# Designs tried in a protein design run: designed miniproteins, single chains, continued (2). Part 25

Each design is a single chain, and the fold is of that chain. pLDDT is the mean over its residues in the fold that is shown.

## One batch from the design tools (miniprotein)

Design m4893
Fold by ESMFold2-Fast:
Structure m4893 (fold): chain A 90 residues (1-90)
Amino acid sequence: MDDTLVRPGPALAELLRLLGVEAETLTLGELVEQLRLYIEAAGLLDPADPNVARLRGTPLGEILGVDSVDLNDLDAIRALLLTSATVVAS
């Protein structure tokens, strides 16, 4: 479990509020879980490869600046989320 505390940037914070998450800070692991829940709820998983999420033309894709993510590459997901969030002291 990644217990690194992060503060989402404004655009990511608005997306999280649409998911019912109103906390000013959350763990990076919690943020990854919210991202996965959003992808599943919005039907963004690639049917040819369920480990890949297709983000092109979505609010999440615009916030993260990517067309797709590999959900099995946790290090890449963490790095990507940290472009849209600020690390706070644990």
Scores: mean pLDDT 79

Design m4894
Fold by ESMFold2-Fast:
Structure m4894 (fold): chain A 93 residues (1-93)
Amino acid sequence: MRAVATGTATDDAGNVYNLTIVATSEPVEPATAELSINGKLVGRGTVGIRGDTLEVTFEADPALLKVGDTVVIRDLLTGRVFTGTIESVRAVA
């Protein structure tokens, strides 16, 4: 099972990104990023920036993604932290 969430995220420098989160029950490698939801670490996976879009994929329970939740994404390779809010969620078959 997987879910896709979209929203908006900002980094510590004030840059604003379109956020796309994929939560999957399958392993995500390399695990170079951490996802926290409402202050709890919920998964590990990958993070990447494409233009103004922050794309993240995590091994996490897809049911944990909820509209209005605050997310924190920590890039373990760069030390960058992104804080965002989930604005939409859809389950994918």
Scores: mean pLDDT 83

Design m4895
Fold by ESMFold2-Fast:
Structure m4895 (fold): chain A 60 residues (1-60)
Amino acid sequence: MKQQIIAEVLGVPVSSVTDDSNFFSLGGDYGKAIRLRKALEKAFNKTISLSDLIANPTVK
């Protein structure tokens, strides 16, 4: 689930996203981090801070 959401936000194949992948290393930027935050909040029904996402950008 999380890998699929990250892949969609970045526009890369889900097979390119592993548990050890860094969001920014995959081509993520601040704008995509905002999109990822919104997508994860919607998918998991919980609040996610943008600061936490930027500080801990690994997929898992």
Scores: mean pLDDT 73

Design m4896
Fold by ESMFold2-Fast:
Structure m4896 (fold): chain A 68 residues (1-68)
Amino acid sequence: SNLLRLIGEALRFMGIEGIEARIVGDDTIVATAAPGHEAKLEELAEELRKDPRFEVRLEGNTLTVTAR
């Protein structure tokens, strides 16, 4: 299930200081960095882009991850 896969990734994000993550709809995670924590989203984006099951978009302090 895409939803179960996303829940696993969202739980990883919730453990990171300065990062807040939420699930939107059935297939998307949106993670936002607090000021000074934006580099953590860049590292997460690079890690997730290695998995072809995810579409990853990073815009400023917001990371959007969509399950394919």
Scores: mean pLDDT 76

Design m4897
Fold by ESMFold2-Fast:
Structure m4897 (fold): chain A 70 residues (1-70)
Amino acid sequence: MREKLEKLKAELEEQIKKNPNDATLWTELAAAYLLLGKYEEAKEYAQKALELDPNHEEARALLEEVEKAL
């Protein structure tokens, strides 16, 4: 389970290098870190997604979940 999330995380990081302004990719990365229990990193990436797209509903929801877990 965690191994698959770690591979997904690495793949998302490579995609972000190609398209660093894609709020959806940052949101997916934040979700992967949240599922791994890495709340601080999840918060940072969700905030990055919202900086790129303030209306990104999924990023906002993830940030709220992370803040409740912290």
Scores: mean pLDDT 80

Design m4898
Fold by ESMFold2-Fast:
Structure m4898 (fold): chain A 67 residues (1-67)
Amino acid sequence: MEEYEKLKKKVDKETAEKIFFLRNEIDALQRALAVETDPERKATLQARISEVQAELDKLENEAKKKL
């Protein structure tokens, strides 16, 4: 039982670290977007944020199912 619980915690930790990494990437991109004045570059940053957000949403949904 403990071995299975440790494995779950390890998987949850790795998933949490990936989620944290993606959230940090979104935060960094949003900060870059906040100081960007060129509309074309803003559009590029927004597109990148959307891509990272989609990956984050997928991982968060998986993490929530693990309760």
Scores: mean pLDDT 76

Design m4899
Fold by ESMFold2-Fast:
Parts: structure tokens; sequence; C-alpha cells
Structure m4899 (fold): chain A 62 residues (1-62)
């Protein structure tokens, strides 16, 4: 992809196009950590947790 705008949106699309809930949540946690919306500790907990628990951690951080 040659446009910076497309590159930036590709990151969000990669998360939304994930085939498994667990991978979707992991990618979301990593992107939120990279953008500074959640802490490193919260991202780590989300990655280690069940899908439901990870979703709670992410929601509680936003």
Amino acid sequence: MSKDEIVNEAGAEAVSQSTTKKEYIKKTAELLLEKGLISEEQAKKAKESDEDEAAKIISDSL
C-alpha cells in the first residue's frame, strides 16, 4: 500500500478481520497499548486472560 492513510487504516482493519476472538482481543490490546490508551500491565492481563475477562480489562481502560 502506497498511501499513508491506507497504511494507518490497515492496522485497524487487521484487528477487525481477525478470525478468532482471542486473536482479535490480543491485537486490540497491543494496538491500544501502542497508542497509549491502556497501560502495559493492562495489555499483559488482557493477553493472558479469557476472552470475556480481556474484554472487561479493555473496556475498563477506555
Scores: mean pLDDT 65

Design m4900
Fold by ESMFold2-Fast:
Structure m4900 (fold): chain A 97 residues (1-97)
Amino acid sequence: MEEARELLEKGKEYFEAGDYEKAKEYYEKALELFKEIGDKRGEAEVLYELGKLYYAIGDYEKAIEYYSEASVLYQEIGDFEGSIEAGVKILEIVMTS
């Protein structure tokens, strides 16, 4: 769990720095580890961050895909606030892009 969280944090740092290629690499590594250990919350958080990344690089179809997957996982674990937040991101993209 801690290793996957560290990879997610590094991905966020690269995203904030504008290094989207490195952010994607770290997010994909974090996602794989969270899936291996069955951490649904970690999976949802990484999928949400991937949605943000694809939105930032202009890939709106991928952004919607990742936000949708995050929303479903948040709902599965009873995190309705996280699910709603991801859903709002999808609506923003669809209505403006």
Scores: mean pLDDT 86

Design m4901
Fold by ESMFold2-Fast:
Structure m4901 (fold): chain A 66 residues (1-66)
Amino acid sequence: MNDRVSRAVRRIKELYPDLAPETLQRLATLIMEGASKKEIEEALIKMGVDKSTAKKIAEIAAEAQK
């Protein structure tokens, strides 16, 4: 795994500790596959994450991809 991706996932877990393990696993997969910020945001919303939180998480994830 890219060190930036690993760091982003860890940071997201620290900021949002209430995220379900399944959500964190999906998020890691999306980041590794190079999913866009919009795709990550939409996937999180579909998994039950609040829209504002999903947007913030997607921004952190997108930054990890450059």
Scores: mean pLDDT 78

Design m4902
Fold by ESMFold2-Fast:
Structure m4902 (fold): chain A 70 residues (1-70)
Amino acid sequence: MTPVSSIPQEVANALVIGYLYDTGELSEEEAAALAKAAGTSLQHALDIYRRVKAALGEERTKELAEQLKA
């Protein structure tokens, strides 16, 4: 697995935003605003999150998102 510290900030932000939206911690409005502030879109953030989840599985994706959120 790629070390957390070597993940590009744009990918890290997209993964965290997608995770928080998918788990219901962020509303669509809040997630879209946060994505825009991070220089991306909610759709792009969700695409990154879904690709990571498909590759690593739900549990691993959750662990990675929580590490990047901190």
Scores: mean pLDDT 78

Design m4903
Fold by ESMFold2-Fast:
Structure m4903 (fold): chain A 62 residues (1-62)
Amino acid sequence: MPPVSQAVKDRVRAEAEKLGQKEITDEFIEKMVAEEEDPGLAEEVRRAALALRAEEAARRAA
């Protein structure tokens, strides 16, 4: 799989923090994907959000 851009991951995290999201939910992912006009960028946003959700689960466990 091609790596997800760090800039896209940072953007997803910044939007989650701005909206007061404690977790990266499926609803939040759908919203972020819907905001992307480019299907390729939408898929990159989805992958970044899923990666951040995994990181969030690890952070909560620590």
Scores: mean pLDDT 74

Design m4904
Fold by ESMFold2-Fast:
Structure m4904 (fold): chain A 68 residues (1-68)
Amino acid sequence: MEKEIEEYKKRIEKDPNDAKAWAKLGEALAKAGKIDEAVGYYLKAIRLAPDDQEILDAMSASLRAARA
């Protein structure tokens, strides 16, 4: 999990417009229980790709799972 977070952060450093990398970082943080940070990264991903239904679905699924 920690390793995945670092990997996605490196992807964002290389390409800060990679909306999927922002969404995956949000997913990893949600799994770690860092919900507030996860939401922030998902919002960044949505701003970069507002029509990407896959990102919206991933956010909803991760937040639902984190609360269960």
Scores: mean pLDDT 75

Design m4905
Fold by ESMFold2-Fast:
Structure m4905 (fold): chain A 62 residues (1-62)
Amino acid sequence: GKVLARATMPVPKTSEDELELREGDEVLVLEEVDENHALVKNLKTGEEGLVPLSALEVLEVL
């Protein structure tokens, strides 16, 4: 299933493959690409990109 998570801190976009998040943004985790990064969809903007897993808090496993 997919994982619903929340950004616990602001996440900067430092490359074109990354996604900028604000603290409190809810995301759907699409896939974990490595031990430190996940591909997510921002549920407010619909944008997709890579974010550090350390910036996310799991809310619900769907």
Scores: mean pLDDT 84

Design m4906
Fold by ESMFold2-Fast:
Structure m4906 (fold): chain A 91 residues (1-91)
Amino acid sequence: SHMDQQALQRLRELRRRAEESRDPREAVRLAEEAVDIVDQLMKTSDNQQFILQAAQLARETAMAALRVAEGELALRAIGLVLRAIGYELDV
């Protein structure tokens, strides 16, 4: 659907920004937005292929955040990685 394609494009941009970010707080916020997009797609899309692609992009965004995060931000990033993996397993 058009909404699914828009979501995937947004997720690709979030991943790119997180991978380029030098700010751990920004990277974690981008990852939180990516995971939230996947959560909404799980509720609104019947296309398992799109959900899988979205979950993979969100996982990559969360992993980018985890690479730069420390302390409490690292724990938050780990939680986001686990949520994204959970979505991948649910398809």
Scores: mean pLDDT 87

Design m4907
Fold by ESMFold2-Fast:
Structure m4907 (fold): chain A 94 residues (1-94)
Amino acid sequence: MEEAAEAAREAARAGTEAAKAGTGKGTLAGTAAAIAGAGGAFAAEKGLGAEEAARAARAAAEAARLAGREGGPEAEKAAERAEEAARRAEEAAA
């Protein structure tokens, strides 16, 4: 349960970093991914749903991947971190 929450937070953070590297501070997709990931982490901590945390982490990873396409090497690395965090959240929820 704690592992899913941590992974969702990591995905949210990586998604935000990818958005900032790709398009600057104002990327709506990156912001939405960060919020979704944080919400999933909160839900996992409260025992409300490890599966919800995994879904939020996955959404954050997908948004980070889109930002990574435009942002060059730093955004690409952040997208990879988000993908790995989403995978860990999914494994913890299984």
Scores: mean pLDDT 62

Design m4908
Fold by ESMFold2-Fast:
Order: structure tokens, then C-alpha cells, then sequence
Structure m4908 (fold): chain A 68 residues (1-68)
């Protein structure tokens, strides 16, 4: 779970940078890819950390989509 959290934090930093640069569409595409990956991980492992990360990613995606 520490590996999942660390990878998530690195991806969040990339998403934040893309949003700060105005590359919202690219940030949305990245979030969609991450959501697919964490959905697969959560389904395969039942890891509650993966489920928590999914909720955070889905919330961010909804926020960015609402800004378009």
C-alpha cells in the first residue's frame, strides 16, 4: 500500500503542474488513465488504499470536468 500511495502522490504532482499550466484536457486524460489502473488494482487485490485513491482521483476528475 505504501507503493500505491507513493505512486499516487507522484501522479498528483504531475496533475497539479498540468492544471497550473492550463493543460486541463491533458490532466483529465492522465486522471482517466490512473482511474483505470487503480480500478484494476482494487478489483484484483481488494486493497482499501487503492479504493481510497480511486475516490480521490474521481473527485479531482469531476472538479476538472466541471471547469470545462
Amino acid sequence: SSELRANFEQHLEVVRQLVAEGAVDLAIDLLRTQIRDYEAAARRTGDPVAAAILEELRRLLAELEAQR
Scores: mean pLDDT 81

Design m4909
Fold by ESMFold2-Fast:
Structure m4909 (fold): chain A 69 residues (1-69)
Amino acid sequence: MEAAKEAVRLAQAAYDRVVSLGAPDELIERAKRHLEEAERAYKNGDPKAAFRHAVEASRIAQEAAERAG
């Protein structure tokens, strides 16, 4: 599996998890914006941008999960 595709998949899963946990809205929205940019970049054939945004979305989602408890 391509690294960018896997990163986007993992970012989507992390985002879904923090939404289900009721994490802080600010962090959920920040993760969502990066996930949307990652998905757009992936669809447009920019795997480097897709990977960067997916990693950032996952990082923000992890921070959100930690703050949710």
Scores: mean pLDDT 83

Design m4910
Fold by ESMFold2-Fast:
Structure m4910 (fold): chain A 94 residues (1-94)
Amino acid sequence: SKLEKMLEKLEKMLKEAPNFSEEEALKAGEEAIKLAKEFSKTLSKEEQDKVEKTIENFKKELENAKTADEVRFIVQTFLKEFIELVKEKLKEEK
């Protein structure tokens, strides 16, 4: 149920993300990082390393972003990648 609620929240953020202001997109990104760190605690070491690399890449891309459109795109990309990881974990638990 916790993973299902996490997935629903992430999918809602992704759906709304094209309409986010730069500030809203950055806040969504910060929340997604927090959720990703919580999610990683339920994973194997190998899977945790994959999540950490995804977070590191996301932070690096945000540091290089120059426009609100770039921030929205980077946040959307991270949300899509994180949603896929959560979906993989949910399939393994079925």
Scores: mean pLDDT 83

Design m4911
Fold by ESMFold2-Fast:
Structure m4911 (fold): chain A 77 residues (1-77)
Amino acid sequence: AKIPALSPLEARVLSAIIDRGGRATARELAEELGLSQSTVSRHLRRLEAKGLVRRVPGTRAYELDVAGLAAWFADLD
């Protein structure tokens, strides 16, 4: 199955994680993007379901899933 395209807000959340060096918490992203933590957490879960980010064990942070990102970009070609 093809990986679905990112929504504009999912793309903004992903971009913000990249700009922060590949790791961020929902709180940090909410403050940066002017969104609620619940909104950001919902979009982080969607990105995790797509294999683009993963939760860092023992923390509240999410980080880029490099393998998932590589597979997602390859599927767009």
Scores: mean pLDDT 77

Design m4912
Fold by ESMFold2-Fast:
Structure m4912 (fold): chain A 57 residues (1-57)
Amino acid sequence: SLSAEQRAAIDELVRRFGISREDALTLLQTTGWDLAAARALLERSRELQAVYDALYN
């Protein structure tokens, strides 16, 4: 089971970035529960999505 701190980290990523809880969990596990690193990766993904939207939508 997840700790309260781990659940809070998941909830923060879901709230701030609108991703699924499953995606937030996977990302946090991948970064070793480094919330700052997880946020940086999501900010990069947002940048890439904005570029895609500007070119194709």
Scores: mean pLDDT 84

Design m4913
Fold by ESMFold2-Fast:
Structure m4913 (fold): chain A 72 residues (1-72)
Amino acid sequence: MLEEALDKMEKDLEEIKKNLDTLSEEEKEKLKEQLEGQLKQLEELKKKHPELSEKIDELEEKIKELIEELEK
């Protein structure tokens, strides 16, 4: 279920954020690549499922915030 997948993604992002300061530089780099991939997938999903655009926008913002934290 697509909505369930988005809810899981949100929880995963919350867990990542809590443990962000415990990650090595290599782990942060891999995580950034993964998050960038997720942003691309969400952009495609938003085009196919405009009814989920609000929830997808919220996830995109959270992912962008995490990427910004990883780049500091």
Scores: mean pLDDT 80

Design m4914
Fold by ESMFold2-Fast:
Structure m4914 (fold): chain A 80 residues (1-80)
Amino acid sequence: MIEEIKKLMEEFAEKVDSPEARKRILEDGEGIVEAVKKKDYAGVIAHVLNIIATGLEEGKLDYANEMAIKVIKLADEALK
């Protein structure tokens, strides 16, 4: 489900106005993809927490939480 995770992060990046926040979200998205490929559950959680923190900073916490839940579900399925 790598393509789905990437799409979700691109959609979240479009919701934030800050170019720095957008770059951070996309970098965390790539980090999640790499962690899933390596079967690194701790790495997935670390990047998801960064996404939530970015959502808080950008006033998009509710959206970031929704995206975090979707990403965790996709990562859990991929890590089985």
Scores: mean pLDDT 82

Design m4915
Fold by ESMFold2-Fast:
Structure m4915 (fold): chain A 60 residues (1-60)
Amino acid sequence: MAGDIYEAVEDYEAKKPEELTLKKGEKVEVLEELGPHYWVVKSLETGEVGIVPKSVLKKL
């Protein structure tokens, strides 16, 4: 995988169509940084790409 792998530390519900819903323990690949508070990520479970807050992820 080309990007760093992170894990959701809590459930996150998408608030906008461009955001990604995550379940606690779900692993994502970080694709790019979107400002100081958000990342564009790809879910390794679903293959979906979306925006999530940095605060709900931890680096593996």
Scores: mean pLDDT 80

Design m4916
Fold by ESMFold2-Fast:
Structure m4916 (fold): chain A 58 residues (1-58)
Amino acid sequence: MEEEKERLKAEVDRLIDELLAKGLITPAQADSLRARVEAATPEQLERMIAILKLALEN
């Protein structure tokens, strides 16, 4: 089950990098999100992915 958490963490990190590259978030916001990722459960990571994807699409 550890592999699923690592996959979700990688996806969140990728989305954070895309948001940062597009100027949709600040470096400080990116750092805050990455800190959250380290403490997050798989369910919380899935919710973060959904929110970040919506931010990229709008």
Scores: mean pLDDT 81

Design m4917
Fold by ESMFold2-Fast:
Structure m4917 (fold): chain A 102 residues (1-102)
Amino acid sequence: MEEAMERGRRAALEAGASEEGARAAGGAAGAGALAAESGEDAVAVAAAAVAAAGAAVSAAIGGSSAEVAEAAGRAAAEAAAEAGSRAGERAGRAGARLGAAL
């Protein structure tokens, strides 16, 4: 989702990330949104996008590489997609914590 990518990028920039970190955060947020689409629940899509963006922003702020930010976002997206709409928020949060631990 284009909107999710823009939100992820903007959040990272506001948090003081570099342009490369912000781009990685946007990509992670987009991947999260796409994965959540498998469930086609608007809440799951939103939760996955927010979780992916949060994980990416955390990685970027911490000085992690763009690769770590992308991995964090992907993990959040996969967890959200697997859990479905009901557990999307919890799964996304688990992915965000994984990203922060990297």
Scores: mean pLDDT 57

Design m4918
Fold by ESMFold2-Fast:
Structure m4918 (fold): chain A 61 residues (1-61)
Amino acid sequence: SEDLEIKAILYLMRGVFAEKQGDFKGAAEDYRKAADYFEQSGNTEEAEVARKLAEEAEKKA
């Protein structure tokens, strides 16, 4: 679904913004949400990237 892909991209962008503000916990939550929406839309490669971004952010939180 295109709507799920759009949601995934928006959460990914929110995560990047959160990291720039030093909110690594918020970034990890947003990246996990992005990964979930990418997975639901069949974007498996993008979901994997978002999961790795979440793991990296969690380590900094």
Scores: mean pLDDT 87

Design m4919
Fold by ESMFold2-Fast:
Structure m4919 (fold): chain A 112 residues (1-112)
Amino acid sequence: GAAYALGKIGDERAVEPLIKALEDEDEFVRESAAFALGEIGDERAVEPLIKIVEDESEHPRVRESAAFALGKIGDERAVEPLEKLLESSGSLKDIDKFRIERALESVKLKVS
């Protein structure tokens, strides 16, 4: 609705700083940035968050937060990356598979 659109306009200036925070040296800063980008729901975050989800060297909690954010945004570009993550046993190491499945379901429900 209009109130959501107006609120999102106020948050647009936060999107680029939060995308930069996804590259922070502190894993908790990266996790918090991913979560905040999901709450804002701006499509500019989609490709940066996909990169985090696909990064096998990233902390599992940060990857889970990025997947959650992609589920919240609900952009169809997230479907294939999340499905590939679920198919790869190596990529799943310490990642909670249920959280990735919930993120994928959230995207699919929003793009239907």
Scores: mean pLDDT 78

Design m4920
Fold by ESMFold2-Fast:
Structure m4920 (fold): chain A 110 residues (1-110)
Amino acid sequence: MKAEKAAEAAGKSATDKEKGYKAAKEAYEAGKKGDGEKAAKAAAEAAEAGKGSGSGAAGAASGAASAADAGGGIEAGMNAGSVATSAAVSGTYGGGESAAESAKKGAEGA
């Protein structure tokens, strides 16, 4: 239930609702497997889906991070959460494109 709500929240925040929802579901599956790198990449994909606005990218990435956490993998939740935090900070000051770029770089470093 927490994973479904997180995926719905990611989809609603994203400009591309289908991609945001799918990215959050991928983050949840990565969380279930304890795959921190894949969870971080899924959070970055959610931010990209939401890049029409800073709040959209940050909200989508945050939803994906919540989904990863719901999967039960501590590293996956932490890595996705780090990517979501980077998206939120960059989105606040630079908008959606900056949020998506920051999330992508964070995931590449995971």
Scores: mean pLDDT 79

Design m4921
Fold by ESMFold2-Fast:
Structure m4921 (fold): chain A 70 residues (1-70)
Amino acid sequence: LDEGIALLEQTVADLQAQVDKTRAEYEALRKAGAPPEEIAAVEQKLRDKESGLQQAQNALDELRATRAAS
């Protein structure tokens, strides 16, 4: 269980870093006046990564709750 929690904590940290990087790319493209297609593509990547982060955080919270209930 502790190994699973540690792995999910690392996964959440990695996904958070990816979200932060993609958000910075999205904002930079908007400020630079990049083509709408490029902005939309990065926005989609950001949404996908945010969804993945939320799922990983939910899994981590559930695993921590299971440990606490034991």
Scores: mean pLDDT 83

Design m4922
Fold by ESMFold2-Fast:
Structure m4922 (fold): chain A 90 residues (1-90)
Amino acid sequence: MKTYRILDARVLREGPVARRILERLKPGDEVTEQELWDIIREAAREAGVADERFDPILVYREPDPRSKDPKRYRLFIAAGDALVELVVEE
């Protein structure tokens, strides 16, 4: 099971979903991939944007260009009106 340690979380596009994601994911948190998706889906429901069959999408995943650690990745996640960047360690 993939587990991610959250190193950084940034809002790239502001929205009520983005704010709620940042309230639930803090630097230092460890989440499984499933827990990450569940947090994002719950943030979308709380923001009232999940009424249509809403699935968060991983737009892009890349190695962190600011790090020499091969296990550090940038995850770009679109959820409703939000775009969030997570820096994670696998």
Scores: mean pLDDT 69

Design m4923
Fold by ESMFold2-Fast:
Structure m4923 (fold): chain A 88 residues (1-88)
Amino acid sequence: SARDEALQRARDLLERMRKTVEELINKLKRGEITPEQAEAELDRLSAEFTRALDEMRAAGVPDDEIVALAREFSELRNKALEEIEKLK
């Protein structure tokens, strides 16, 4: 269903984002990018994930599943921001 497809796309996106964030933090630790560049990429990922949440709502995904994925993304983002702050 469109609902199941929207939910699966959001889950797949979150897993891709976890890998992207890991690579981002590793680049930052190696001095290949600046903290400001890392924060800009996190902002881009946040905007992309917000669009996925909107697509889930439009498809009629239950609020509890949307909230659960939003929480997982928030945890990922907050941990990344803490690592970026330590490397300033």
Scores: mean pLDDT 89

Design m4924
Fold by ESMFold2-Fast:
Structure m4924 (fold): chain A 70 residues (1-70)
Amino acid sequence: MKSWIEVLYEKEDEIAERADKLNVSSEVKKELAEIHKEMLEKMIGKSEEEQLELVKEWYKKAEELLKKEE
């Protein structure tokens, strides 16, 4: 299985590429940064399985935000 770090980097690249292609506003970029920060804060002291779940939750939120910009 992929580690949470590997999944995080992969999903971060995907979100960054989609945001760039959609030319999202500074407001949307700020929201993306805020949900990313929340995920990182929640990861402190968590197990690898919990960290992977937090990455998946962040990715879903980021995808929903970007879908509204399409």
Scores: mean pLDDT 81

Design m4925
Fold by ESMFold2-Fast:
Structure m4925 (fold): chain A 65 residues (1-65)
Amino acid sequence: SEEEARRLIELAEPYLDSPNPEVRAAARRLLGLARAYLEGRISEETFRRMAPVMLRRLEEALSRE
């Protein structure tokens, strides 16, 4: 949904300026996916399938600090 996509953008934005390049890359990927969905470039089905994977990658990058 659009609400889920906006929530992921809000979650990712603080990490775009992270000093950790892995965290920045993961945040950019998550932001890019959410924007692609909001712009109609990908289907809702694709977004729902890919969003948990991209979020998990950001969480894993953050856990390494």
Scores: mean pLDDT 83

Design m4926
Fold by ESMFold2-Fast:
Structure m4926 (fold): chain A 72 residues (1-72)
Amino acid sequence: SAAETRANAEQVLADLDYVLENLFKSLSEEEQKKLIERARGAVEQMRKLGLDELAERLEERVKELEEEMKKL
């Protein structure tokens, strides 16, 4: 169901937020770029599923990570 899809997406986003917050700085530059690329793909998929609020949250996180990379 749409509700189950949304709940699963929320869990995935929570897990991703944890990884991004705790592990991003320990990743190589190549791994950081790859993670950002995959996160951008996930934003597009969430939008296609009508999960606009979750897509916006992930998009904001991606922007924060891109800004963090620029400071390196």
Scores: mean pLDDT 75

Design m4927
Fold by ESMFold2-Fast:
Structure m4927 (fold): chain A 70 residues (1-70)
Amino acid sequence: DLYSKILEITKKYDAYIIIPEGEKAIIYGPNEDKRKAVAEELKEIGIEIVLESKEFEYNPEARLAIYIPE
């Protein structure tokens, strides 16, 4: 359930997320507005977010690695 919600949010904004276990989530997306939108929706479902300024490294083919903290 939580996984499917995360995937729906990321697909909606053409973004992807890496949430390393024991770390906060890192969002990659095509622009800041979309990264912020993803962060806000993920906060509502209980995921802690750190925004990364990685516009130049965005991968449009959607590499999703989801590691939910304990």
Scores: mean pLDDT 60

Design m4928
Fold by ESMFold2-Fast:
Structure m4928 (fold): chain A 92 residues (1-92)
Amino acid sequence: SLVALAAALAALAAGREAVRSATTREQLARGIAAALLGIGGILLAALGRPREAARAALAGAELALKAAQSAAALALAAAGLALARAALALYG
């Protein structure tokens, strides 16, 4: 699914930006976890598991939002959240 893949890519991008804006170890850990969930979501989408991909993307975007310390990180996390919710509405 293109939507589930897009959500996973957005979660990965949001996680990476959260890592770049991180000022504490907790924020860094959440950003890394978000990026890993994004990667997992990409793999799940590639394996034809759009529901699991969308759930991974949602979890990743939520962690990235909590870790975000810049306007760019917040915007990417919000976009990832919207895409993940749209994917879940289609597949869950």
Scores: mean pLDDT 84

